# Ledger of designs, part 44: designed miniproteins, single chains, continued (4)

Each design is a single chain, and the fold is of that chain. pLDDT is the mean over its residues in the fold that is shown.

## One batch from the design tools (miniprotein)

Design m13501
Fold by ESMFold2-Fast:
Structure m13501 (fold): chain A 67 residues (1-67)
Amino acid sequence: MEEIEKKALELAKEKSKDLSKTDQERIETAVVVLVQQLADEGLSEKEIMEKARETIDWAVEGAKNLS
């Protein structure tokens, strides 16, 4: 559980490096919450990481278009 959260958070930080600090913190928080919810639902590490990556990519694209 903690290992998956760490991997997802590291990915969020990497993908959001070029965004504002506020956008970085929002994406990091959203990803941690998502990972915890999916883990509680019993999804595999692979499924959790795939959904986390999709969410990060969507959020980063949105921030770039609006900022």
Scores: mean pLDDT 80

Design m13502
Fold by ESMFold2-Fast:
Structure m13502 (fold): chain A 56 residues (1-56)
Amino acid sequence: SSADKRRQILRETHRYFAELANVIDDYFATGDRKAADARLQALRDQYQARIAAIEA
């Protein structure tokens, strides 16, 4: 149902933001911007794919 899809999207969005916080923490520990940028891109792609799968 549309309500179930919306709930799943909210849960995936919450997970995405939690993982973003981890990338930021790792960046402040290491200073490795290239690694941070690569992980942010991968997380964004993963998030978009999961949202697309839920909406399909």
Scores: mean pLDDT 89

Design m13503
Fold by ESMFold2-Fast:
Structure m13503 (fold): chain A 65 residues (1-65)
Amino acid sequence: SAAIETARRLAATARDAAARAVAGEALHLLQQGKWDEAREGVLRAYETSTDPAARAAAREILEAM
């Protein structure tokens, strides 16, 4: 899955802690097969985060979903 691969890469390599947290939570939910919950969480982060790096990570994961 492109979404799992993107979330895994960002969780492992993102320099920003908030971006890693967004990616890590998405990865956790996607690995559990909770695709809709993962998408909702990532979309919420994209819409509400004040951190540009966290929003960029959320956008990249959404584009891979």
Scores: mean pLDDT 88

Design m13504
Fold by ESMFold2-Fast:
Structure m13504 (fold): chain A 84 residues (1-84)
Amino acid sequence: SQSLIDSVKNNGTDLLNNTANATNSSMTQGQTLYPQVQAQVSTVQGLDPQTGQQASDLVNQGYNSTSPQQAQDYFDQAANILSS
């Protein structure tokens, strides 16, 4: 249902915002959330493949970032995609 999709996307948005904030504090703190982010984005991709793929691409760029600020920017972008 659309309500379930919206709920999953909202949960993903909250998790990504938390990941961005943790990453801004330190890369190591952000990295502790990566498994949860991957699981949540995978769930979104199963329900809304286009939105989930766009978010997945952005979080992968965040994972491969060399600075906390760059990683935070990617996670914030992914959160914006999920918040539609």
Scores: mean pLDDT 84

Design m13505
Fold by ESMFold2-Fast:
Structure m13505 (fold): chain A 64 residues (1-64)
Amino acid sequence: SIDDVRQKILEMTKQIFRLMAEYVQAVLNGDSDAAAQISAQIRQLQNEMDNLQQQYQELQRQAS
């Protein structure tokens, strides 16, 4: 349902924010390997978020 998609978007947004905080810590610690891995995870979640947002828009259009 549209509410389920909205909830998933919210949860993924929280996960991205947590990873962004971890990314900053990795950079400050000079851990380039950790920073690169976290950055890749953030990009993957952002792609999933974009797909969910597209699905949300489609469901809104169908609901009128």
Scores: mean pLDDT 84

Design m13506
Fold by ESMFold2-Fast:
Structure m13506 (fold): chain A 68 residues (1-68)
Amino acid sequence: MSEQVRAAEERFLAEAEPLLEELEREIKELEEQGTEENRRRAAVLYSAMGIERAAIDFIRELREREEK
């Protein structure tokens, strides 16, 4: 059980990092385009990125606490 959970967490973290980098690049491109529509799209992507970062931080915190 513990090893399977850890493997799932490591896989999630490995997949989440590239997704965050992709979102950050898309946000930058939208901001550079400077339209109201693109600013709204950037805001939605910032929200999605915030949720993903919170999930990553939570998993990392749980793993650190388990080592104590």
Scores: mean pLDDT 75

Design m13507
Fold by ESMFold2-Fast:
Order: C-alpha cells, then structure tokens, then sequence
Structure m13507 (fold): chain A 94 residues (1-94)
C-alpha cells in the first residue's frame, strides 16, 4: 500500500525559466539530502510541468507520514529557491 500527496505550484507573475526548472529538478533529485532517511525511504517524487506558470509535485511513499514530510520539505525548498523568479503560490491537492 502507498500514500500519495500532490502539490500544485503556481508562479503568479512571470514564468518558469529553464534555470528555475533545473533548480526544481535538482531539489527532486537530491531530496534525500534534505529529508531524514527514515522519511525518505521508499519515497518517489515526480514533477510535471503543466505550463510555463504551473507545475505539479507528486510524492508517493509506503507511509502516510513519509509522504507528508517529503511533500512539505520539497514545497518549502521550492518556495525558498524560486522567490527570486517571482511570487509563488501553492496548494495541496488530492
């Protein structure tokens, strides 16, 4: 059994550049460096760029707590690192 958390991230002004996309991909690839191994174990993180202003982060984990902790960590890192590109909003979707 697995648990999934999806977060929608929207850039309110401007658009996601290739530099911004690389930062997002680097966060996803290195998520194990930012999350305790107990919460990162068996977790899969995927990013889908819907358009130039919006992307989805999907976190799948064998534990509900792991999915929530990883999703929260990824979202927080994205907000912090993308602040220089514009105003960012996010929402947790099912």
Amino acid sequence: KTYTVTVRVTLLDGEFTEEAKKIIEDIVKNIDKYVHPLFAAGVKVEVEFVNDKEFLITVTSPSKLGAQVVADTVTSLVIIKLKKFGEVSYEVVE
Scores: mean pLDDT 79

Design m13508
Fold by ESMFold2-Fast:
Structure m13508 (fold): chain A 70 residues (1-70)
Amino acid sequence: SAEAEAAYQRGLEALRAGDLAAAEAHFREAIALDPNFSRAWFLLGQVLKAQGRDDEAAKYFAKAAALANA
C-alpha cells in the first residue's frame, strides 16, 4: 500500500540519519500496514542487529526470507 511504502521510506530516512529508534518505529509501522512487505522485515532486522539485538534480528531476517520465497 502507499501508506506502507511511505512508512518504509521514513524508516530509510531515519536509518540514513543514524536514528535507530525512529527507523525501528517506521519499519514496524510499514509491517503493520503490509505484513508481506519482505524488505521492511529485512531492514527492521538490520536495525535490530545495529542495536545489538542479534537474536531478535535473526527472527526478522527469517521472516523476510520466508516472504521472499513465497
Scores: mean pLDDT 88

Design m13509
Fold by ESMFold2-Fast:
Structure m13509 (fold): chain A 60 residues (1-60)
Amino acid sequence: GSYVDVRTLTPEKLRELLLELDPNLKLPSDEMLAAIIAYIKSSGAARAKIEDILKLVKGL
C-alpha cells in the first residue's frame, strides 16, 4: 500500500485512489469524502495509508 499527503488530498483525488485500489467500490458522495479528509486532517496526520482510508469508507 501507498501513503498519500493528506494536506493536498481532494475528494476527486481520493475517489481516483480508492477506485484504483477497489474498482467495484460503492463510492460515497464527494461531501462524505470531504468529511473523511477533514476527519483525517483533524487528527494532525500529514500522511495516511490509502488502504486505511478504504477501510473507513467500507465501514460507512
Scores: mean pLDDT 81

Design m13510
Fold by ESMFold2-Fast:
Structure m13510 (fold): chain A 74 residues (1-74)
Amino acid sequence: SKEEIEEKIKKLEDEMKKYASEFTRQLNELDREIKENPEKAEELKTQRDALVKEFSEKADKMLKEIENLKKELE
């Protein structure tokens, strides 16, 4: 039903918001560590790049699922 699809969208949007918030927290932490520890900057930047790539892939999947569900409501 329409209500079931709306509930699924809401759940996914809430999960995406939580995931984005945690990602932002981790990025800010890494950026702070890079600034405070220049000797470790190369290693930390590699971790940052990996985190960004992982987030982008997972976020893209979730956003596409949300978009598909929204099209079901039209």
Scores: mean pLDDT 86

Design m13511
Fold by ESMFold2-Fast:
Structure m13511 (fold): chain A 83 residues (1-83)
Amino acid sequence: MTKEQLEKKLEEYKKKIEKAKEGSVERARLLLKLGNIYGQLGKYEKAIEYYEEAKKLADEAGDDILAGLSLMGIGVTKTIMKN
């Protein structure tokens, strides 16, 4: 995905998260997507922050799949940071 496409998706997801309900599975999903975009932009620390928040909300909502995806995002980002 191009840098321009990533920046466009980042803006779209930020706007969506402002309208998402606090503590919702939808909010957790949007945070995961923001983490993915920041990771692709090379903003690794910010990506990890969003993944950690997504995992926290997913755990609170009982969504094991979202929690697992968020944890994988943290692991992948940390691996990239080593290289």
Scores: mean pLDDT 82

Design m13512
Fold by ESMFold2-Fast:
Structure m13512 (fold): chain A 68 residues (1-68)
Amino acid sequence: HMLSDEEIEQVKADIEAVARAAGVTLHSLEVIGEDGLLLVKATWDAPASAAQAEAFRLGVVAVVNRAI
């Protein structure tokens, strides 16, 4: 089932919360839902360590898997 705009906005909010928890400051975030697939494109200002980037990535995967 295609996600509604409201569901996409909730996913964005959840990803922003994951970024804050990981200590990552997002510069931009795009979430596109198509046929049960979520495409997430995120950029951030570069001071994230490899550990912070990995924590953010794992959190995003968890949010996406919960949404679909």
Scores: mean pLDDT 74

Design m13513
Fold by ESMFold2-Fast:
Structure m13513 (fold): chain A 100 residues (1-100)
Amino acid sequence: IEEMKKLIRDFVEQIKEFLASIKSSLSKEQQKAVDEMLEYMDEVLAKIEEEKDIEEMFKLVEEFIKKFEEIASKVLDKEDFDELKTLLELLLKALESLIK
């Protein structure tokens, strides 16, 4: 479970760095949506740190990815969205290797 928490933290940090790198090129409306995504990521990390059950932790990550993709698909251009989606897919694959 601690290995899963570390892996999730590392990936969330990478996603935060990606979002921060593109923020300056975005419109004010898109920047607000990115700030909302960053806030949501911090909220999910707090829940993950308190979680003690592997099954519930995996559920939290799946819910995070689904909601995050929905927000990102409406706000980011295709190139940035595809890059983000690749990072999210790598996270899921890494977590599956730890659970199974």
Scores: mean pLDDT 75

Design m13514
Fold by ESMFold2-Fast:
Structure m13514 (fold): chain A 78 residues (1-78)
Amino acid sequence: SRQKEIEEAKPQLEEAEKNYASLTPSQQLQLEIAKKYVEGKVIEAQREALEARLKAAGGTPEAKALAEKKLAELEAKE
């Protein structure tokens, strides 16, 4: 379920947050994407915000694809 996936992701997000300064820019983007998803935002709004952030952070097509994959992994797979 979506709730279970979020609960399983929380410890990993907390660990990454503690080491935020040591993360690569790509890992920082992934963490922020996961945090926004865990906050229960509407997926369409999150996708628009994600695209804007990837662009501002110098996102490549590859970085966008990776971010979309991470977002899909956090989305409930029923």
Scores: mean pLDDT 63

Design m13515
Fold by ESMFold2-Fast:
Structure m13515 (fold): chain A 83 residues (1-83)
Amino acid sequence: SMEEAKKLAEELIKEAKELEEEAKKELSLEEIIGLILRAIGLEEEVRLLKKQGKLSDEQAEEILKAAERALKAAMEALRNYKP
């Protein structure tokens, strides 16, 4: 339903924003790799949900932009990692 799609989109956007904020903290290498994998997994999940008609095109685009920001933040954390 439209209501279920809206709730799902809100949950996925929240997850993406939490990943972006977590990437700004002091993290171990294992934690940074974990964030990268979670951000990539979120992008793939959103693409599948869009294909299944569980998310509108607009909802999927908004979530993918948020997930891309999270991935970029995690990759910057990896580039700046010092053991």
Scores: mean pLDDT 89

Design m13516
Fold by ESMFold2-Fast:
Structure m13516 (fold): chain A 66 residues (1-66)
Amino acid sequence: MTPEEVAQLAVELGLVPESALEALTTALQYMLDNGAELTAETIKAAASLAGVPLTDEQAEALAARL
């Protein structure tokens, strides 16, 4: 799954606003380019960088759908 697909899924699940889609995609790509794996922890960190912080439960729910 691509960073954009993960960000789209977060919007679809109501976890982040559509206006945050590009920022979250960019943050996820940055994390993956620096050797991070697409996990709940990485998703939570990327969401924080994008200014749309997720709870542990929200990040885990999103990761479980990857």
Scores: mean pLDDT 84

Design m13517
Fold by ESMFold2-Fast:
Structure m13517 (fold): chain A 68 residues (1-68)
Amino acid sequence: SSKDKYIQKFLEKAEKIMKEKKYSGKDMLEALLALHQYLLTLSTEEVKKLSKLSDEEIEKLLKNPPAV
């Protein structure tokens, strides 16, 4: 689905940023799982907007992750 495409794009960007910032494998996995659950609660249009965020904006989101 279109939503799955945008979720994948966002998570790939987030993973790249976490690798560049030297996150442990455990912390990266926990963050990706939490983000994936959060994105599943959003509409396709909301996830599309998130997939267009800059690397800086995604890094800020990773520092203050949304509560599920």
Scores: mean pLDDT 82

Design m13518
Fold by ESMFold2-Fast:
Structure m13518 (fold): chain A 111 residues (1-111)
Amino acid sequence: MSEEQLERGLKVVEELEKEGKLKIEFEGNTFTITLSDDPELKAQVDAVLDHLKTLGLISYKKEGNTYLVTVQDTPAGRQLTGEVLRALIGIGLAEGAEAAIALAEAIFRSA
């Protein structure tokens, strides 16, 4: 289930990037997420990132349509790879933030 959902999330991100609606870039432990000016997409990304922050996995800053996300240097944070973050964002955008939150809790709270 988790592996199939992560793969589905990655495909959603790839499709949105092709449409110019989303861009996710990685540099070390920092991710830059840029969204189109779509309130629905912003609301889903806000909910996913806020929950990951609540789990102690990330910190983030929002500047207009751009999110600067820093992964915490903890054992749990080190499991939040770029691919896992992309997949969680993709699931949140495709299936709603609650689906991404449930998957994140299954991955990180059980470890």
Scores: mean pLDDT 79

Design m13519
Fold by ESMFold2-Fast:
Structure m13519 (fold): chain A 74 residues (1-74)
Amino acid sequence: AAPALPAERPLDAAQRAALGEAVERERETWIATYKLSEEEKEILRETVARITAAPDAAAARRVMSEGLRRIAEL
């Protein structure tokens, strides 16, 4: 099993499911609102998948920052 450290407050299964749903809704909203290009959509899709797989909130935030930077660099 993946190690759970108290200081990092790892996401439980329910929290991961809720995070995945929230991030997927946000992805759909961004695509619709900002009319994202196919390249931006691909980066966002990869970023959402990595966020959903993240073991804790800190890891999810790092992945989100990386994804946003990749979109900004297009």
Scores: mean pLDDT 68

Design m13520
Fold by ESMFold2-Fast:
Structure m13520 (fold): chain A 94 residues (1-94)
Amino acid sequence: MKKSAEELLSPEELKRFKERIERAVQDALDLAKERGASPEFLEKLRKGAEEIARQMLEESRESGSVIIDNYELTLHASPSRTSSSMRLLVQQPV
């Protein structure tokens, strides 16, 4: 069993992992803005993404999710791969 990403990863790997998380967060914010999200919703999404990122770093996890209003936000980033992604699932009444 492993502890935090800080203990598991080298300083350079940790920096790259953080950069991948930040990139995935920015991509999700840009996508939400293109879909007409309000500034208030964008702030909630940013805070939710920061919380997921913090949990991933402290627990050395490759994924996390939160529910913000009617949206499910999922973040995935791997310290061992060059790919990262964040998905926002929009649930509206119809």
Scores: mean pLDDT 67

Design m13521
Fold by ESMFold2-Fast:
Structure m13521 (fold): chain A 140 residues (1-140)
Amino acid sequence: GLTPEERARAEKEAELLVEAVLKQQLPKGSKFAILFSPRQSDVLRTKITKQLLEEAGFEVVLSNTEITEVAELKKAIRESGAEYIVADPGIAYNLERLGIGEIVSYALKPESEITDRDVELSEIYDLPLGTVGALVRVKE
């Protein structure tokens, strides 16, 4: 089972991700994929993110994919009809680099909560400091 700290972190990250989505004022019924790294904590984060997106009037058409091959991932996204993807920093970076989509919004944690790991991730992926994930628009 997840620790109380892991649960609180998953809830907070899901809320920040959905806040980043809501700021874009996307049409009601917009179709989303949720793509997070394969960790046990990501199961809870995916469930909360899906619930919050659906409560906001969006449709979640793809989540928790086991697909690792780029061509299969592109096919799954296309066949799902997803217009947008909510992803963790590393996945969002790779989706843009692979030409699958464009990052349109970042979910950022407060400066007071920034750690050495956040500095490392910002340098590796050339993302804003404190990025917990991003909203990606799927390319047609």
Scores: mean pLDDT 82

Design m13522
Fold by ESMFold2-Fast:
Structure m13522 (fold): chain A 79 residues (1-79)
Amino acid sequence: DSAKKAELEALDKEIEKNEELLKTSDAKTAIKVTLTINKARKALLEKDFKTAEEYAKELEELGNKEMAKIIREKIAKLK
């Protein structure tokens, strides 16, 4: 629907901005965390649970176990 499309377009813009910041910023880990969270949210909106799980795993590797848990819980509820 139009609301889902608007949220996906907003996430795509944030992802692009985060990728550009990653190229020039000294805060690379924080930007990678934000980028991965936004990509996981996009995957959840598209019901791409495999991709969302892959990003949850990446968040654990980046040290953000809490967000990884939240994403996995959302996957379980949306399946």
Scores: mean pLDDT 82

Design m13523
Fold by ESMFold2-Fast:
Structure m13523 (fold): chain A 71 residues (1-71)
Amino acid sequence: MVLSFKSGQGGTVDLEVDPAATLAEAMRDPAIGPILGSAFRDVAADELDLSSTVGELAAVLERKGIATVEG
């Protein structure tokens, strides 16, 4: 699963993630954890917790227009 985040400089940041992984597991990866952690805290912290899946976070981000999902 690929999450595409919009950059303020007109680019996109593509992040390859496992939708079945928990947020706690994904947050431990120093390459993806900071981006997912910021998105989770800013948008989904009141709706989701660290036992939620990356796929659930992706659905919230896409619904709110923060990221697009491919695959």
Scores: mean pLDDT 78

Design m13524
Fold by ESMFold2-Fast:
Structure m13524 (fold): chain A 87 residues (1-87)
Amino acid sequence: SLEEEAFRKVEELFKYIMLAALENKLPQEVIDEIIAKDKEVHAAKTAEEALAIAKETYERVKPYLSEKDQAAAERILKEAEELVKKA
C-alpha cells in the first residue's frame, strides 16, 4: 500500500539521519534524542504522524550536518512527503 511505502520512506530518512549523526560524531545527547525519536516513529499509527516526528528530528540534527548530507536528507524527506500526500 502507499501507507506502507510512506512508512518505509520515513524509516529510510531516519536511518540516514542516524548514520549521518554517527559519521559526523554528533554529541551523545543528540544521538540519544534521535534514538528516542526513532522509537516514537515506530509507535506512530499513521505515516503522517511518523513523517512529522522525522521532520522534527531532521530540524534538530540539520545544524550539525554537511551541506551534502542536508541535501540528501531533504531529498528523502521530500519523497516521504509526496508518498504521505498520496496515501
Scores: mean pLDDT 83

Design m13525
Fold by ESMFold2-Fast:
Order: sequence, then structure tokens, then C-alpha cells
Structure m13525 (fold): chain A 100 residues (1-100)
Amino acid sequence: SLEEEKKKVVERAKELLREYAKLVPELKEEIEKLIEELEKASLEEQIELVREATIKISRLNRERLDAGEKISRELLLVESSLSLLEMHLLLLEKLEEKEK
């Protein structure tokens, strides 16, 4: 149950990263490498990688804004959605610890 929920959250994170790569094709290779790392990671490592992905997407969005490029709402929503998924994974981990 909890492990299935964690896997579902990670799959959603990968979907969001793929959506971002479609919206920003110049960053596709970099985003695909993040997805590959996430797929190879243990469940515990996936929480840290989702956090790193969120930070990376936030930085890329900021770099585009600073360059005078238009940021769509969809790009900003990927950032906020990844942050929420990270929090969800962290809560699931804490629930697993309390089921002792």
C-alpha cells in the first residue's frame, strides 16, 4: 500500500519531467538524464532525486526569465507540482517509520 503509493508519486514525477522536456526541447537531454537517474534509484534515493529535479527545474525557469524569455504557466506548474510530490514522498516515508 505505502510502497505502491510511493511508486505512483515517482511515476507522476517522471511524467512531469517528460512534460517539461516537451515544452523546452533544448533541455530534453538534460531532463532525460534526470529521469534515467530516478528510474535507477532506490525508493529512498528517489525522494532526494525528486528534490534535486525540483531545484533544477526552478533554476532553469529562473534562467529563462533572466534571459528575457517567456515562461508559460505550464512550466511553473511543473516546478510547483514536483515540490508537492517531494513532500508527499517524505510524508509516506514518515508514515512507514511510524508503522513500527
Scores: mean pLDDT 77

Design m13526
Fold by ESMFold2-Fast:
Structure m13526 (fold): chain A 65 residues (1-65)
Amino acid sequence: SMEAEGLALLKQGVELAKQGDIDKAAELYLQAMPHVSTATASKLLSVLSDDQKKKLAEAILKKIE
């Protein structure tokens, strides 16, 4: 299902963010976003450090602006 695909993409994005691959993490987050609830995304992102969250958020904003 698209929901399962979205979850897989988001989990992969979180792992890439942990490894410092923020640009690819942001791409996967944007692909997952239409298929994953905000609550679920927030829970999965909660495993990231504050620095990783900030970098990921900045990369996401740059891609959508």
Scores: mean pLDDT 84

Design m13527
Fold by ESMFold2-Fast:
Formats: structure tokens, sequence, C-alpha cells
Structure m13527 (fold): chain A 77 residues (1-77)
């Protein structure tokens, strides 16, 4: 289903962040937003969290925030 595909892509974003591959995580988030027509507000929050993780090095906090954003996105779909 569309929701299952979104969850798979979000898991890939999380894995990329754990590996420090921020550019690839950003690219995947943008591709996911275009492919699934994710509301701009949720896509913007995901991108902001990725950029904050790169600046602060707090990857665990970023991962939890992304999980919360994905849950909100799926509720609105």
Amino acid sequence: SKKEEILKDYEKIIELLRQGKFSEAVELAIEMGEKYKIPQEYLSEILRVIFEARETGNYDEAIEKIKEIVEKTLKDM
C-alpha cells in the first residue's frame, strides 16, 4: 500500500541518518514528498530536522522527531 511504501522510505531516511549520509537523506525526503504528495508542512519539518541533526550531532533526537512527523503525515492521508 502507499502507507507501506512511505514507511519503507522513512526507514531508509533513518538508516541514512545513522550512517551520516545527510545529503542522501535530504534527496530521499524530497523524492518521497514528490512521489507521495506529502503536505509541504510535513516535508519542511523533516528537512529541518535533518539539517538540525547535521548541525547538533543529535541523531537520536532527529530520528524520534522524524518518526513523529511520519505518524502525523500518515494520519492526514
Scores: mean pLDDT 80

Design m13528
Fold by ESMFold2-Fast:
Structure m13528 (fold): chain A 68 residues (1-68)
Amino acid sequence: MEKFKEEIKKVLEEAKTFEELKEKLGELLEKYGASLDFAEKITLAIVEVAPTGSVEKAKEAILKVIEE
């Protein structure tokens, strides 16, 4: 899990758009065999902040999920 969390944090540093964020996170979830529940929590966090148009808020929401 620790390396997986580090990779997620790296994606949060690099991603410039919601599209990049979703694509790279999806790849990591598949690569590390993340649970369906965990994948759903990340997806919901992104969806919840998408109406704000702020990638930064999406990144914050994802950080909260991985720090739970």
Scores: mean pLDDT 76

Design m13529
Fold by ESMFold2-Fast:
Structure m13529 (fold): chain A 64 residues (1-64)
Amino acid sequence: MKRRAAELAVNLLLAGFSRDEVADLLSRLYGLSRETATRIVDAADEGLRQGDISLAIARAEEAG
């Protein structure tokens, strides 16, 4: 379950959706709290800034 949420967060951020839009979508699709969804999105965004999609997914999984 955590991996699918992490992959979706990374893919939506790459597609140009805002962090708030992605967090709201994760909360609705996976029943996550706002705090958990925000942590996943922030971790994904941080990993993407380091230029590694696999790292972004791994960090997002760890945050959830």
Scores: mean pLDDT 81

Design m13530
Fold by ESMFold2-Fast:
Structure m13530 (fold): chain A 73 residues (1-73)
Amino acid sequence: GSAERAKMLEEAALAREKAEELAKKYGGEKVEVVPTEGGVLAIVYLKDGKVLLIEVRGDEITVREMPAEEFLK
């Protein structure tokens, strides 16, 4: 419905804004935003071979860092 679509768009916008902020701060080369069950995930690929995973689920924003090697398995 319209409400579900609006929620997803807001979550995607928040994920993208946070990803752009962190990419500027930590030297991000690429940003991807993907829908997940119940939320949105943004992925920031860093120049040093790490990724930042930004999960937005409703009002919750979680940021995790991991080596790109482990994420791409």
Scores: mean pLDDT 79

Design m13531
Fold by ESMFold2-Fast:
Structure m13531 (fold): chain A 111 residues (1-111)
Amino acid sequence: MSEIERLVEEAERLVEQTKTAIFNKDYDAALELLERLIEVFRKLREMLKDDPLLVQNVESAIVLAEESKEIIKKAIKNGYLTTEEELKLLVFLQSVSGSVLVVRRAVRRKE
């Protein structure tokens, strides 16, 4: 269980670092952080495979992180984020944070 808790803490840290990179317009750093976050979620999905609800939450987070990655790639190519893209990114990252919180609460509920 400590390994799952470690991965959840790493995911929380990576989400915060990604938000900071986006705020600073460091899109190259944001892309690298999103790729690391997706790898953490893939590990969590494998470890949680016997819990369908937690798997669904992690899979949703992976989808939103991949979508966020595509927005960031477009920002790198264009040199900027549109207001619409920035708002969409904020919504996606907020939803990812929510998914991580669901997993965190479930793993802290030890018998």
Scores: mean pLDDT 86

Design m13532
Fold by ESMFold2-Fast:
Structure m13532 (fold): chain A 80 residues (1-80)
Amino acid sequence: VPEDDNFKRLFKLLDPDKSGTVSAQALEIGLQVVFANNPDAENRVKELQRLAGQNIDGVLDPKNPAFVQGVSQLIKQLHS
């Protein structure tokens, strides 16, 4: 499904070294670019940033199911 592929593409863009982690700032910038024309997505980006803030190192864990699900749902909404 193209919507699921968008998460992979976005994550690859934000994590070019394939470290499996993304900084909260890099994710915020990337999501703001992708969702620039959608005010609902802006609110969703803020919710994901709040979730990312739970990580002590400010690093986003791709294994966190809530984070992965949240990004996937945002991308699906933009393409649905």
Scores: mean pLDDT 58

Design m13533
Fold by ESMFold2-Fast:
Structure m13533 (fold): chain A 108 residues (1-108)
Amino acid sequence: SKEETIRRLAELLEELVAELEAVIDQSDAEEQALLDELRWDLERMLERMRRAPEEQLPALIAATADIVAAHLGRLEELALSKGDTERAEALRRLGEEYRRRVEELVAE
């Protein structure tokens, strides 16, 4: 159902944000601002999904995946700019795992 899909997606996004909080540089205001922007964008997308007709849900899920990819890409670039290849790799793996889990969610 639409409600179940949105609930499962919300749980997945909450898990992603928690994992990102563990990976970002807590002393870097730019990385913190990017995480705050991601939280705000994700909450707004979830609200749009709840209000939208069911036929629009696949497009909104795809748009949410694009938002996640864009923010993770910027965080990866910031980590690489600091020479932190380990953190950049962790961010890349989080993005790959999120993509797989979203694909599994929409295939059901």
Scores: mean pLDDT 85

Design m13534
Fold by ESMFold2-Fast:
Structure m13534 (fold): chain A 78 residues (1-78)
Amino acid sequence: MEERKKEFEEQLKKIKDAEKNDSDKLTPVQKEIRKIRSETLEKMLNEDDPEKIDELWKEMFKKIQEVIRKYWEERRKA
């Protein structure tokens, strides 16, 4: 459990640092995916229940898939 939280904290720090340095180089879709990941990691760090952490991870994956799906739908219509 402690190792998982340490990984979440490290991933969140890397995302925030990359956001400061590379914000202008990412596509809107990539920026939205990064935002979803950072928000979910922050929620996971504040949650002590392993089952709830797993639910947050699954919800993040679902949100990312929806962002990608919308992107392809809009490109197909354009």
Scores: mean pLDDT 74

Design m13535
Fold by ESMFold2-Fast:
Structure m13535 (fold): chain A 95 residues (1-95)
Amino acid sequence: SEALRAAGEAAGRRLAAALDRALAGELTEEEVEALLAEARAVMALGPEAAYALALVFGRQQSRAARELNLPTAKTDAEIEAQARAVAAQLAALQA
């Protein structure tokens, strides 16, 4: 549904924004736990939300890695495959 995709995308963007702050040493342990709890709650809404979150976060993470010349930068195909794997795993756990 549109609502599940929107929730996943929003959570993915928040996690991606937190990555920049983490690299700057600005995240507290409490903020990290809150972000992880939100991501888990959104993914628990279903595979569609999990896919959207993983896709948005993966794209932003890979962009940051490329800007920093890190070997962890992924291709679009790798990001999509990872997002599909996350969604499939959650679908299997909910079946």
Scores: mean pLDDT 80

